# Designed miniproteins, single chains, continued (3), part 48

Each design is a single chain, and the fold is of that chain. pLDDT is the mean over its residues in the fold that is shown.

## One batch from the design tools (miniprotein)

Design m9646
Fold by ESMFold2-Fast:
Structure m9646 (fold): chain A 90 residues (1-90)
Amino acid sequence: MRKRLSELAKETGVSQSTLSKRIRELEKETGVSRKSIVDLAMIALKRSGKLTVEDFDELMEGIRETVEINKDPKLVEEHIEALVELEKEE
């Protein structure tokens, strides 16, 4: 977790402490785990080769919208975990 959060901080230009707080707030708001939120952001970074603050904000908003539609944060976590497993095979 800590190493991945540090990498996201470096790419976005936002401090690690600020990212940690924002991710924690999203976890409290949506019920999606911090691990899943970080995993999704890392997948986006790996696929695009870059992650701006705006890209990160879009991902966070996407999680909020998906939870609002599905009403099931565990389903969102399962989808993110499936994406993580697919990335390991590539």
Scores: mean pLDDT 79

Design m9647
Fold by ESMFold2-Fast:
Structure m9647 (fold): chain A 97 residues (1-97)
Amino acid sequence: MMNKIRQIVIDMLARMQGKSIEKQRELMKEMVKEITDIMIANKSSIDDIKQVQAFFVSMLKIQLVDEGKSEDEIEGMLEFAQGLLYDGAKEVKKALE
């Protein structure tokens, strides 16, 4: 399960390389929806959710730095990603109740 989620993150980050910020945001929304659905189906724990969020944010930051994005662009993308992950985590928690 966790290896499948990590692979989805890696594959999505690869699809985001060289794309516009708008396209990267669209792809991130798609990825978070897919991961959220998997976590609901597998009744993932709060610790599993936190682990996936930390992994995604860390990998995204590394990739944006490697792509030569500005500090402002990196901060904006990370804030957007954290917002999506927060909403996804709320959906998982609601489904577990």
Scores: mean pLDDT 81

Design m9648
Fold by ESMFold2-Fast:
Structure m9648 (fold): chain A 61 residues (1-61)
Amino acid sequence: SRAEREAALERVLKEQGLTREQMIDMIISRYGLSREEAEDKLLEISAKVEEIKRRQAARRG
């Protein structure tokens, strides 16, 4: 759900020590996306990163 993606984003932001705006600005600069597209991409990436981390690191096997 969107709430789960938002929770994943908040966790990623805390881990990186960055604000939502800083991450959005970096995505805009990197990919040349609009702010709305960058926000959606950030939510998608954050969810994927959390899923990968959970599988790889949650119990290390």
Scores: mean pLDDT 76

Design m9649
Fold by ESMFold2-Fast:
Structure m9649 (fold): chain A 84 residues (1-84)
Amino acid sequence: SVADAAAEMARKAGEDGGGIQEVTEYASLGARQAGADNVTAWKAGSGAGEGAMRAQPGLPGDAPLTDEQIKAASEGARKGAEEA
């Protein structure tokens, strides 16, 4: 599903050492590759970024994420895609 693709791409980006920008971009890309429109892709990306930021506010966008932030980004990506 679109939500599964967005969540998985956000998780992989974080596990590969990406920061908030990477999980946001890859969640959006995963949604688009799974057939989402631009609005759904944007919501998936926004959900990923917001999830990571809420787990640890104030980090630079390019700082590597913690496991907690990666989980939050993946969950945020899924919810963003599902709410579109």
Scores: mean pLDDT 79

Design m9650
Fold by ESMFold2-Fast:
Order: structure tokens, then C-alpha cells, then sequence
Structure m9650 (fold): chain A 79 residues (1-79)
């Protein structure tokens, strides 16, 4: 729906504010793959992309926290 597209747009905007360029690229790829296949496991996509980008476990945990915060901020703007 258009509401779902606006939600994704808001998430991408918050991602750009909170994440580094490298982190934002990973987050945007997760979002895009989930948009193409909503039934896909977001965690598996994230793990695959983080591994491909060469992130350490600490960097991966920090990115996951930032992505969760970006999503929470976007959700608050939609409410």
C-alpha cells in the first residue's frame, strides 16, 4: 500500500541520519530485499549482508541497534 511505501521512505530517512555511509548501504539493502520479498527472514538477510561487508560481531550488533532505532523513529512519525 502507499502507507507501507511511506513507512519505508521514513525508515530510509532515519537510517541516513543515524548510520554511516557503509552502514546505511547495508540497511537500505535489507529494506529493499524485504520490500521485494516480505516473507523473507530479515535477520538472515542482515547476517548475510553484514558478513559480506566484513563487519565484526561488535560492528554487527551496533548496526542492528542503530537500525532498530531508525525503525522506531520512523514508526513514531507514522503514529
Amino acid sequence: SKLEEEALKLVKEEVKKLLSEKEAKIAEEVIERLREDPSADAREIFEELAKKAGLSEEEKEELAKKMAEAAARAARKLA
Scores: mean pLDDT 79

Design m9651
Fold by ESMFold2-Fast:
Structure m9651 (fold): chain A 68 residues (1-68)
Amino acid sequence: MGFLGFAETENKLTVFLGPDANRDAVKEVLEKYGLKVVEETADSLVFEPRPEKDKLLELVQALREAAQ
């Protein structure tokens, strides 16, 4: 499984990824949206700034597709 979910804070977004997720593709999507990865763990990526609310759903869908 690639994309497991996300969590939002005031100025950051966390994406949870499975062990088979395409992390490099996820990072490329983040860079395309002007976002920077600020923390990476074995099962998550944290990036900022937090996307605008009107763009959040589109970004999450793009990340889900890239993580496959």
Scores: mean pLDDT 75

Design m9652
Fold by ESMFold2-Fast:
Order: structure tokens, then C-alpha cells, then sequence
Structure m9652 (fold): chain A 87 residues (1-87)
């Protein structure tokens, strides 16, 4: 297979981080759905907002947008860990 260009490698990384953000947020929503439907609805709204922001960050190849995606992954993974600990 041909090697990815540096630009393509950055795009792939952004997409991978974006998918991770959505995946973790969906797991949080799934866990809340049975315990707190109101929180599940709030997470659903947050996922929709995040999807819009992620689309813009993927279009904008800046160090700031990459850092923001990495921050969101860490934040959501920490939230998921707390929810799992409370199970």
C-alpha cells in the first residue's frame, strides 16, 4: 500500500480522535439511559453539538483543533471512568 502523506496522516489522526470522542460519548449515553433518562437526553444533545464541532475541527487543520480533540477525549474518558466506578 502507498504510504500516507504527512497531511493525510494528520487527517487520519483527527478522524480517529473524532470517532473516539463519539464512541465514548455514546457509551456514556447508553449507561445513563437505563439509570437517568434525563441525563441520557442531555448527553444526546451534547453528542449532537460535539458532532458539529468535530466536523469543523476536521476541516480546520490547526494545532489548536487537534489539542481540543485530545482534550475532549480525555474529558469524556474521565467521565466514563466515573460512571463505571459508580456501577
Amino acid sequence: APPLSPEQQRTVRRIALALRVIGVAEEIRFLYRKRDPKKAEEVDKRIKELAKQISEWIKNDTPESLAELERLVAELEAELAKIRADM
Scores: mean pLDDT 77

Design m9653
Fold by ESMFold2-Fast:
Structure m9653 (fold): chain A 64 residues (1-64)
Amino acid sequence: SSREDTLARLLEHYAGVPREVGRAAVREGARLRAQGLSVDEAATRLAERFGLPREAARGAAQGA
């Protein structure tokens, strides 16, 4: 989606996250948030799964 692409571009530019990884993280963040996880809970799982810095993972989770 355009939203996933926009957020992935921001993660690439500001946090150095590869575009494909950023897209996957945003999509997974949306899934976790839809299941009722908080931003911080989702960010923790995204950081573990995708190897993201905490701030990048939080950005992906908030953008979902």
Scores: mean pLDDT 84

Design m9654
Fold by ESMFold2-Fast:
Formats: sequence, structure tokens, C-alpha cells
Structure m9654 (fold): chain A 58 residues (1-58)
Amino acid sequence: SIDDQIAALEKELVEESKKILEEMKKQGDTMEATINAFVRLSDLVSEYFQRVQALKLS
């Protein structure tokens, strides 16, 4: 169902967000690494919303 697909996308968003934060920590929590992590998280959230909207319009 669409709800099951949305739940799967939400789980993917959480998992990928964790990976981005772990990579930021490995880079030593510099300002540059923090900004890069914020940009990547913003892109990830945007992609999640676009994919959810695409499912609803299907």
C-alpha cells in the first residue's frame, strides 16, 4: 500500500540521516563538516517529501 511505502521511505530517511551524522563526527565536528551535514540532511528531507508526493499522485 501507499502507507507501507511511505513508512519504508521514512525508515530510509532516518537511517540515511544517522549515516550523515556519523560521517560528520568522523570528520571531527568542524564547522565545515557541520555545514556539509546540514546541506546533505536538507537534500535528504527534500527528496523524501518529493517521493511521498509522487506516491500520493500515483
Scores: mean pLDDT 82

Design m9655
Fold by ESMFold2-Fast:
Structure m9655 (fold): chain A 80 residues (1-80)
Amino acid sequence: SPAEQAQAQAILDELLQRARQVGDQYQAQLAAGADPDAVLQQTTQEGIRLLEEALSRMPASDTELIAQLERMIEETRAAQ
């Protein structure tokens, strides 16, 4: 439905905005002299949490986006 499409788009827009904030924090922490390995681990965990939140809110009718988010979570965890 148009409402479900609008909901999916809003979730994706929020996810992208939050992902940008996480990336900005990562760069700021590195510039401040934080341990690169610790910052990478924290940033990766935050990224997984954002993907899981987006997945939980996604309209059930959007099976393709759900499958894409599930694959991204699995691939990100496998890279640990």
Scores: mean pLDDT 83

Design m9656
Fold by ESMFold2-Fast:
Structure m9656 (fold): chain A 84 residues (1-84)
Amino acid sequence: SELKKVIEEAAKELAKKLIEKTGSDADLEELAEKLKKLIEEELKSLSKEEAKRLLEEARAALPSLSEDQRFVAELTIRVLEAAL
């Protein structure tokens, strides 16, 4: 699904930035904002109906995801909820 690709791409971006920074809480908040923007850009072309479906898919997928993927999926859920 397209949602899986978005989550995987954003998780790779998160991993790269975490490697480059020793990580303070403030740095993690900035990283979350940048990831949210990337997710918003990927989801911008979706219809309201597609956004609702992806929201349900993201919620259902949470228990099966790795820690990094869960973080990205939770950001995706927030973006989708804000768009609906």
Scores: mean pLDDT 65

Design m9657
Fold by ESMFold2-Fast:
Structure m9657 (fold): chain A 88 residues (1-88)
Amino acid sequence: TEKEAAERAAEAGARAGLAAGDAGGLSAAQSAGYALRAIGSALDGILNGDGKEGARGAAEAARLAAERGGSEEARRYAEEAERAAEEA
């Protein structure tokens, strides 16, 4: 379902933000910010009946965290979030 896709994108996006922080490419606040943005986008989409939009927003947050953090692990999670958004 679109809700399940948004939940998967949120989980992957949150992990991307945290992984980018762990790699030292982002500060703790920036890392947490991207993770919360991914979760918030998914939740907003689910609550408004648009899980596709929520999943897309979470994937975008994951991509930005991976780009700015420069972590291979963050990039893998961003790819997972993107796949979840495509499945929505």
Scores: mean pLDDT 82

Design m9658
Fold by ESMFold2-Fast:
Structure m9658 (fold): chain A 82 residues (1-82)
Amino acid sequence: MGTVTLTSSSGSTGTGTAEKLSEDVFAVTGQLTTDLPAGENEWNFTVTIDGVTYKMKKPLKENAEETVPAGTPFSLVLEVEK
């Protein structure tokens, strides 16, 4: 089981856990630790499993119509690289 940290271009953060599905694909679940402001946010995920750190191949862009509050859950599948 891995740990996940995410950061946005706006400085918002989140934490979660990762399950390895394949060498380059992880299922990630967690929650925002800060509010996400309205507008375009670029998300970067970092996954650490057994001392190995993986980063997203491409940041995820999200356009929020309204502020998304801290504590909001997330669940997604990430394609990663070392």
Scores: mean pLDDT 79

Design m9659
Fold by ESMFold2-Fast:
Structure m9659 (fold): chain A 99 residues (1-99)
Amino acid sequence: MSPEELELQSQATLAIMQLTLAKRLAERGDLEGAIEGLELAAKAIREALEVAPTEEKKRLLEEALRKVEEAKRAAEEGDLERALELTEEAIRKLAEAAA
């Protein structure tokens, strides 16, 4: 595995961990904590984008980032169901990018 692929996989894994934590915080009513987790996930996705080796992986990471930004907006508006749905979609895109 190239250093770039290893860094992408590391950042994608970190983003998935932050999104999983954000989901759990949102489910317990900690929307502020959930929003922080979404922001940390977005940062990790941006780091992964800098080292993405293919246009396909860049596209998947850009789609994941968009879903995280939409989830953050939904959480800020109090739409927990929408925020959780978008978070799950982002996790799926990140897992695909890391493969």
Scores: mean pLDDT 87

Design m9660
Fold by ESMFold2-Fast:
Structure m9660 (fold): chain A 85 residues (1-85)
Amino acid sequence: SEEELLKKNAALSFLDYMDGLIRNVYPFFSEEDKKFLDELIKKQLENIKKLFGEEVAKILEEAYKKLKAGEITFEQAKKLVLEKI
């Protein structure tokens, strides 16, 4: 459906944004600045929950935590997100 396609595209766009932030921004930031960015991501995920539902927000939060910890690659995170939507 158009709604499912919209959810998938929105989720993947946000995932790409989070991955880019972790790879290109976090390595150059202090621990305090990293915490600030984490709180911004958390607020953005709350907005995603309102627009696309709790399940989409929850899987994106899980993907973010695992990407940040180096537990999964971006390609693995993309598969995780797409399998849940």
Scores: mean pLDDT 84

Design m9661
Fold by ESMFold2-Fast:
Structure m9661 (fold): chain A 98 residues (1-98)
Amino acid sequence: MEAMLRELAESLEQVRRERDRRIAYARENLNPEAAELYEKALDYVLEATEYAQRALEYLRQGTEESRRLAEQYRREALEYLRKAEELFKEGIELQAKA
C-alpha cells in the first residue's frame, strides 16, 4: 500500500507540475471538447494529489487511528484518480479521432 501511494503521489505531482503547460497545449492544439476534458481531469488530479499526500502523512505516523485515516484518504485519492484517468483517456481518444 505505501509503495503504491508513494507512486501515486509522485505521478500526480508530476501532472500538477505540468498543469499550466498541459492547459496551454490543450487550448492551443486540441478541439474544444478534448480541451475541456483535460481541464476537468487536471482538477481531479489536484484533488487526488491532496488526498494521496494526506494518506501518506497519516500512514507514516503509524498509529491505529492514523492508519484508519490513511485508508479513508487513500480511497478518496483513488476515486479522484480514476475520474481523472477516465477523462484523460476520453480526451486522448477524442483527439486521436480528430
Scores: mean pLDDT 78

Design m9662
Fold by ESMFold2-Fast:
Structure m9662 (fold): chain A 76 residues (1-76)
Amino acid sequence: MDIKVDISGYDSSKYLVTTSYDNEKKILTVTVTDKKTGEVTTYDIDVSDLKPGETKTFTLTLKDGTKITVKITNTS
């Protein structure tokens, strides 16, 4: 399936956020890199239950209490 990913709620001067999607497993991997420390945190989100045209919102909480909003839409 095709997905659209919108990520918000983070300070881009502090964090680098990248994504990778595995269509066979239906897993979106969100990688958050702290630009000051170089620490990398990886989050796997299972999107196998997303229906065509459906959007789900996920909140990722970092160790400093920062909340990142990840909106995933099935565009298939």
Scores: mean pLDDT 84

Design m9663
Fold by ESMFold2-Fast:
Structure m9663 (fold): chain A 61 residues (1-61)
Amino acid sequence: SVEEMAEKAYEGGKQIGEGLGLEAGLAMARRERDYMLEEGVSEEDAEKIYEAAVRGAEEGA
């Protein structure tokens, strides 16, 4: 589900933020969002997953 993908994105963002810092986490989140949009994920779902990844990166950094 989108909720499960958002939770995984949050945890992934947090791990990157903790290990590599905020800028690396944000760069990964943007790349994953762009990839999702290219693969046909809706803008609404991609944005929800992206926001979770960003929140993770910010809280991990």
Scores: mean pLDDT 86

Design m9664
Fold by ESMFold2-Fast:
Formats: sequence, structure tokens, C-alpha cells
Structure m9664 (fold): chain A 68 residues (1-68)
Amino acid sequence: FVLPDPSSLTEAQLEMLLDLVEQEYREGKMSKEEAIAFLTKLAELAEKAGRLKFAARARDLVEKIKEE
């Protein structure tokens, strides 16, 4: 996985990215630790870029994965 620039993506593309990360994690292509680290970094970059809604969605997904 390469971290995209959240400011260059549409809202729909950002949502698809979150779905893709969750799918990769569930298929065993990404460990729980890797998924959490990736999504946390993505949320931090999104917050810095002012994409607060997407950042909140990414952090919610991190919480969901941590609880499993």
C-alpha cells in the first residue's frame, strides 16, 4: 500500500479506499497491525489536509478493527 494524498481524491474515492483497506485486512493480505497503522497515518494526513469527515471515518474503522 502507498499512502495517497487525501486532498487529491473525491469523497467517493476516499470511501472506496477505506473499503479496500478493510477488504485487504479481512482477506489476510494486511495484518491487523498494518491496517491500524495505515489507517491511523491516513487519518492524520487527512486531518492536516482539512478532510475532517474522511479522517473521522478512517478513525472509526481503526476502532472497529481494534475491537475484533
Scores: mean pLDDT 77

Design m9665
Fold by ESMFold2-Fast:
Parts: C-alpha cells; sequence; structure tokens
Structure m9665 (fold): chain A 76 residues (1-76)
C-alpha cells in the first residue's frame, strides 16, 4: 500500500510541475480509480491527506493569488 502511495504521489508531483489544474485532475482520476477498486475508506483518507500535503503549498498560493486579484472592492 505505501509503495502504491509513493507511486501516486510521484504522478501527482509530475502533473503539478505542468500546472495546478492538471495536478487536481490527476488526483481526481486516481481517487476515482481507487474508489472503483473498493479501497478501504481509511486508506483513501490517508492518501487524501498525503495528496493534500503535497498540493497544499500550490493550492494555497493559487488561492492567495485569486483572492489578491479579487481584492477589488466587493462592488465593481
Amino acid sequence: MKERFEEILKRVEEALKKGIALALQTVAEILREMVREGVEEEELRELSKRLEELLAPAVAKYTAEELAKSGLPLEE
């Protein structure tokens, strides 16, 4: 299982180098495959946490940049 996690994390990391949108799409595809295989929720939760840690700095940066762009007054 942990070896599979490492392979998944590497795939997501490679996708992240190409862009955050591709990384998120890759995560969604992997989670969909694991759910289809009937992987235990506990394992899915652990994987999700590892993926969140890997993506957290990029997601936080993207969110902060979007919020900075919307730092206009709420009207107009």
Scores: mean pLDDT 72

Design m9666
Fold by ESMFold2-Fast:
Structure m9666 (fold): chain A 85 residues (1-85)
Amino acid sequence: SMDEIIEKLKKELEEKFERAKELITDPSVPLEEQLEAVKEVKEYGDLVVSMVENSPAASEEQKEEVREFVEKVKRELDRLLKERL
């Protein structure tokens, strides 16, 4: 079902976010690697939004849910980076 696909994509994005969070909260990790990790999570989020928006099985409500979830993840990454810098 579309709900199962969305749940899986959200879980995969959360797992990528947690790995990036570990890198950006570690003071021994070079800034370049921290920035690359953030970029990869954001790019994956954009891909997830695109996949759901291009699915004829997805409702407008489901598309909006995914957009809001991805934007929340991006905001949290930006917050963590600002606290780091």
Scores: mean pLDDT 86

Design m9667
Fold by ESMFold2-Fast:
Structure m9667 (fold): chain A 120 residues (1-120)
Amino acid sequence: MEEALKEVLDLVEELLREAEKKFKEGKVEEAVNLLYKAALGLSYMLEWLIEKNFKPSEELKKQLLEILERLVDLYQKLVKNAKIDPEKEKELKEVLLYTLKLFEELTGEDLSELREKLEK
């Protein structure tokens, strides 16, 4: 993995970890904002990789998929167990759907199962 990619992934994982922590602490608004930033950051990285015609290794694909699964799982927990503004829910859903689409474009993998979780 390129050093710059590792730094961006480390930042995305940190934002996601903090979002998960804030959710457990009942700090819903902070969790939503951190989840949005994590998803947006990952989407920018995926756009950059696509633009550079970068072919990720199987190991990197697996790491990215794990992050995507955690993003989607936290979104589901926030929607089902927390009171969030409908507009913020819509924004989160749209950035997550976009991020899944970018991963599919980059890798050729099918993420229909994760997409279905966002449509519930």
Scores: mean pLDDT 85

Design m9668
Fold by ESMFold2-Fast:
Structure m9668 (fold): chain A 64 residues (1-64)
Amino acid sequence: MTIEIEIEEEDGDFLAGIDKKTGNRVLAFKVGDTRAQILDTETGESYVGEIVEETDTTLVVKVL
């Protein structure tokens, strides 16, 4: 499973954005250079995954 986040706000390792598949607002926290924790603020579900792509507008995380 892959989560693609449209980045709305970024503050260092903390990101706020939208899950492109669901439209739900998510919060992400980058852990080192390779991992992120993601919280879906609408469902309360949390994920941990590997960062596979990061741009100025998009974070792509493969869920472990």
Scores: mean pLDDT 83

Design m9669
Fold by ESMFold2-Fast:
Structure m9669 (fold): chain A 94 residues (1-94)
Amino acid sequence: MSEEEIKKRIEELKQRFDELMAQLEAKGTRGKAAVERLQKLYDELMKELDEYEALQIVLNAASMILNGKVDVDTAIELAKIAAEILKRRREAAS
């Protein structure tokens, strides 16, 4: 994948992130708390993963919260598990 293709994909994921965060905030006080926790999760993931991987994980967590299938704590725990799987796959590919 070219650097230009990766950059374009990251910009698309950033747009989706902004859209999902706006949808969560629209849910009121609980939604705002979820946005703050997801932003903190993104910052933590960016310390260990690249921007593309971090955005994908946070977007999946936000989507699960928005569809009401999991609570915020469960979504964050699942996101951390996904990050660990991605790290292991990267190590196996090396």
Scores: mean pLDDT 79

Design m9670
Fold by ESMFold2-Fast:
Structure m9670 (fold): chain A 100 residues (1-100)
Amino acid sequence: MTDEEKAAELKAFYEKNKEAIEKALKATEKIAEEEEKKELADKSLTEEEKSLLALKRVLEELKKKGKEEEAKVLLEYYKALNKYRPEGEPLLKLVEELEK
């Protein structure tokens, strides 16, 4: 599978779920800003670890607010982004753990 085919698959996923993805991202925008302020204080974490912790907290906060559909869409979008990235394999495993 070529990089162009991978990009086309991701684009097709985004176009098919555009409204749901945009709604989920908009719902997380304020939550992500608040969690980022807390996580930026811990310089011992790598950027990847900070991003994963931020995602986990955003998902937990969305579920607390009854926005489970937005949380599910965000997880599926994050999986799609990292499906073909070798560096994304640890992120995909953590996303799968968050779904349980």
Scores: mean pLDDT 65

Design m9671
Fold by ESMFold2-Fast:
Structure m9671 (fold): chain A 64 residues (1-64)
Amino acid sequence: MSFEELSRVVEESLIEGGVPRERARELAPAIARGVMATSSPEDQLEEARRAGRTVARHLQEKAA
């Protein structure tokens, strides 16, 4: 999977989790790089979605 595709998936997962679009776009590339560095190619898509949701949850809890 390409970095651009993975970054888009992370961005979408962040937005789904309640992160504003501009903030999601800012955060997604760094999260996608982490997923690519630590996950096998087969798991990258699922891991990108999971990472996005986890970060979104953490940011929402910190904002409360």
Scores: mean pLDDT 80

Design m9672
Fold by ESMFold2-Fast:
Structure m9672 (fold): chain A 65 residues (1-65)
Amino acid sequence: SAEERLQRLKEELVLFSQAQKKAIQKELDAGSLVGEAEIFLKRYAALYGAPSSEDLEALKKLLQS
């Protein structure tokens, strides 16, 4: 569900510093999934399977204050 997706993403983001979260946000906004966004998404894929478009959209919203 959408609530389960948000909780899952929030829990994984706790492992990342504010600087790393800012880097992920910039990379997602630019459509350039390198560096911190690549690290996050590879970890996410290993735990939960390939991220969907809904997962990426929810991640972007969580990183927007």
Scores: mean pLDDT 82

Design m9673
Fold by ESMFold2-Fast:
Structure m9673 (fold): chain A 83 residues (1-83)
Amino acid sequence: KLEELEEKLKEYEKIGDKVGQARALLEMGRVYYAQGKKKEAFKLYLEALELYKEVGDEEGVKEAEKELGKIYEEAGKKELAAL
């Protein structure tokens, strides 16, 4: 759950595991999305996407983009769809 993901995020930050950080952020975003907190989910997905791109994790990039795509479909493209 969210608290466990926050603990994992802190652990990955301590050891410098950027892939682990990105995954924790992505999973936290999914929790917020499920709660209807789409703005918080969007921010977390963007942070995860940035970390995945930084480390060159193509699968992580694709997964974060899929989650962002769900929010773009539900929200106004003008504000959230930076191509």
Scores: mean pLDDT 78

Design m9674
Fold by ESMFold2-Fast:
Structure m9674 (fold): chain A 73 residues (1-73)
Amino acid sequence: MTKEELLERAEEIVKEAERIAAASPDPFWADVQLAFILIYYGIAKNLKSVEDIEETVKKIEELAAQLRADVAA
């Protein structure tokens, strides 16, 4: 996977996370979780190594999964 493909994947996850957070019954906690996702997305865009970007995108995926679980609970 290229840097461009990884960042595109991260952007799609961010967009989904924004939609999930907006629908949350607990907007404060959802906004906090979304803020961390956005921070890692910002980090990923500034990384040069594909390996570092992959690790950061994996973290974004983990955070987005937690947001989905918390909103569903």
Scores: mean pLDDT 81

Design m9675
Fold by ESMFold2-Fast:
Structure m9675 (fold): chain A 93 residues (1-93)
Amino acid sequence: AEEKKREAERAAEGAAEAAKLAGENKDDGSSQAGGAISAIGAATTGYLMGTKEAQEAAAEGAERAAELAKEGGGEVAAKGAERAAEAAREGKG
């Protein structure tokens, strides 16, 4: 089970770094980028908790963040959110 946890942590770190890059390029104009960053943070927290329900909620939140980021043109945030969602699903089993 430790390998799944490690993979989840790596995906969460990648998502957090993607969110940082997206945030650094924006002052405070796009709610879509902000929403994606917040959802990635929540997904990372849910993953660290290690419960099935928290991981499922994190995956759903990250998927929604990825959709919002795509519509807002936040390509980096979208990739981060997608990886977080995928890792959360992997951690479920």
Scores: mean pLDDT 56

Design m9676
Fold by ESMFold2-Fast:
Structure m9676 (fold): chain A 89 residues (1-89)
Amino acid sequence: MKKVEEIIKKLKEKIDAGTKRADIQKELDKLTKDLSPYDKAKVRAEVMLYLAEKNSEEVDVEEVRERVEREMAELEELKKQNGGVVVPF
């Protein structure tokens, strides 16, 4: 979806500009407020992975990636299990 990709791009640009993590989290919440839980999780996943890559010296990027991938897989499973209804986790 074009809107999801645009939000991800904007958040990555703000991270590159040195925006504080708390401000990135606030903007993520604001920009994704009207998105479906699935699309919101997609944006969160991409942004968290990018933040981890930017701070790879402080965090294990692979561990963050595995956690994000697991969260997304669980969301997709819950969506399928509930006949297309997404339940937050």
Scores: mean pLDDT 71

Design m9677
Fold by ESMFold2-Fast:
Structure m9677 (fold): chain A 88 residues (1-88)
Amino acid sequence: SMEDRLARVEARGREVIAEANKLMKEASKIDEDLANEAGRIAGDVYEALRLAKETGPEGADVAEQRIDEARSRLNELKKKIEELKKKM
């Protein structure tokens, strides 16, 4: 059902937001720009989840895509943070 799909999208999005917030806190000790990027990723996913609740199936499709994009962005951020830590 669409309700089940939206619940799965919300759960996945909340997981990504939690990871982004954790990464933002970690990055804030190392580099402000990386911390700000993590915050932007969290905000983008939050907004995608909000829109999905308002728009139905088309919003769910867009939210799933933005969640996948956010995961890729977080993975790239993690690599940058790890590389920066190796130089400390």
Scores: mean pLDDT 85

Design m9678
Fold by ESMFold2-Fast:
Structure m9678 (fold): chain A 58 residues (1-58)
Amino acid sequence: GGREEAERGIEEARRAGAGPGALAAITHGSQTLLDEGREEEAGRAARRGAEDVRRAPG
């Protein structure tokens, strides 16, 4: 589900070497969507953030 995808995306970004600002933005954005019950969008946002970190780490 979106919540699980959001958690995985955040972990993936951290493992990929996301800087503090990028990780905070991904975490905050995903958590805000989860708090609003928009779990699918939260998962999508976190996954996109992790992909961006993988393509351009640092």
Scores: mean pLDDT 80

Design m9679
Fold by ESMFold2-Fast:
Structure m9679 (fold): chain A 72 residues (1-72)
Amino acid sequence: EDKKVEAIRKMAEILSKYPLNEEALLAFTRAAKALMEGNVEEAIQYARRTAELAGASEKDIEEIIKVVKEAA
């Protein structure tokens, strides 16, 4: 519970450096939902999609994926 919520907060913090359009926000909400439901593979896919849509650096994309994996 708390670990997954903390991961969502960390993802949001990393993404705060980037402009999020509607598609990126939708992908982020899907990643958060999947993570809370325990669907880690789907959470990783949507988290990566969010970061890519936001134009995040490769370093930040990998950090976001790591945060999601560690919360699973």
Scores: mean pLDDT 84

Design m9680
Fold by ESMFold2-Fast:
Structure m9680 (fold): chain A 105 residues (1-105)
Amino acid sequence: SISDISKEFVTDILVLAASSGLRSIDALSDEARQQMVKGNLAREAGDLASARDHYQQAIALSPQSALAWDNLSRVEAALGDDATAARYAARSDELYAAAKRRAEE
């Protein structure tokens, strides 16, 4: 049920809020953050197709977010598209490494 917010989902929202403060270089816009929350709710409800659509919208709004690419990768894997999941995971890793390098400069 979409109303059954697990402690894990609440932790995901808190991690999004914390990562926005600690990793501003992986900046999610307010609109992208709203799409991430909707995607996480859909994933929690088992609606992987809606979760994918919301994470794709988050990426369209904030294409440099490693977190959005990682979440989309996990959804594609759960949908059985391992090749697409691997590509999105690689993109997330590249963006995370780039963000880390910028933070260390």
Scores: mean pLDDT 74

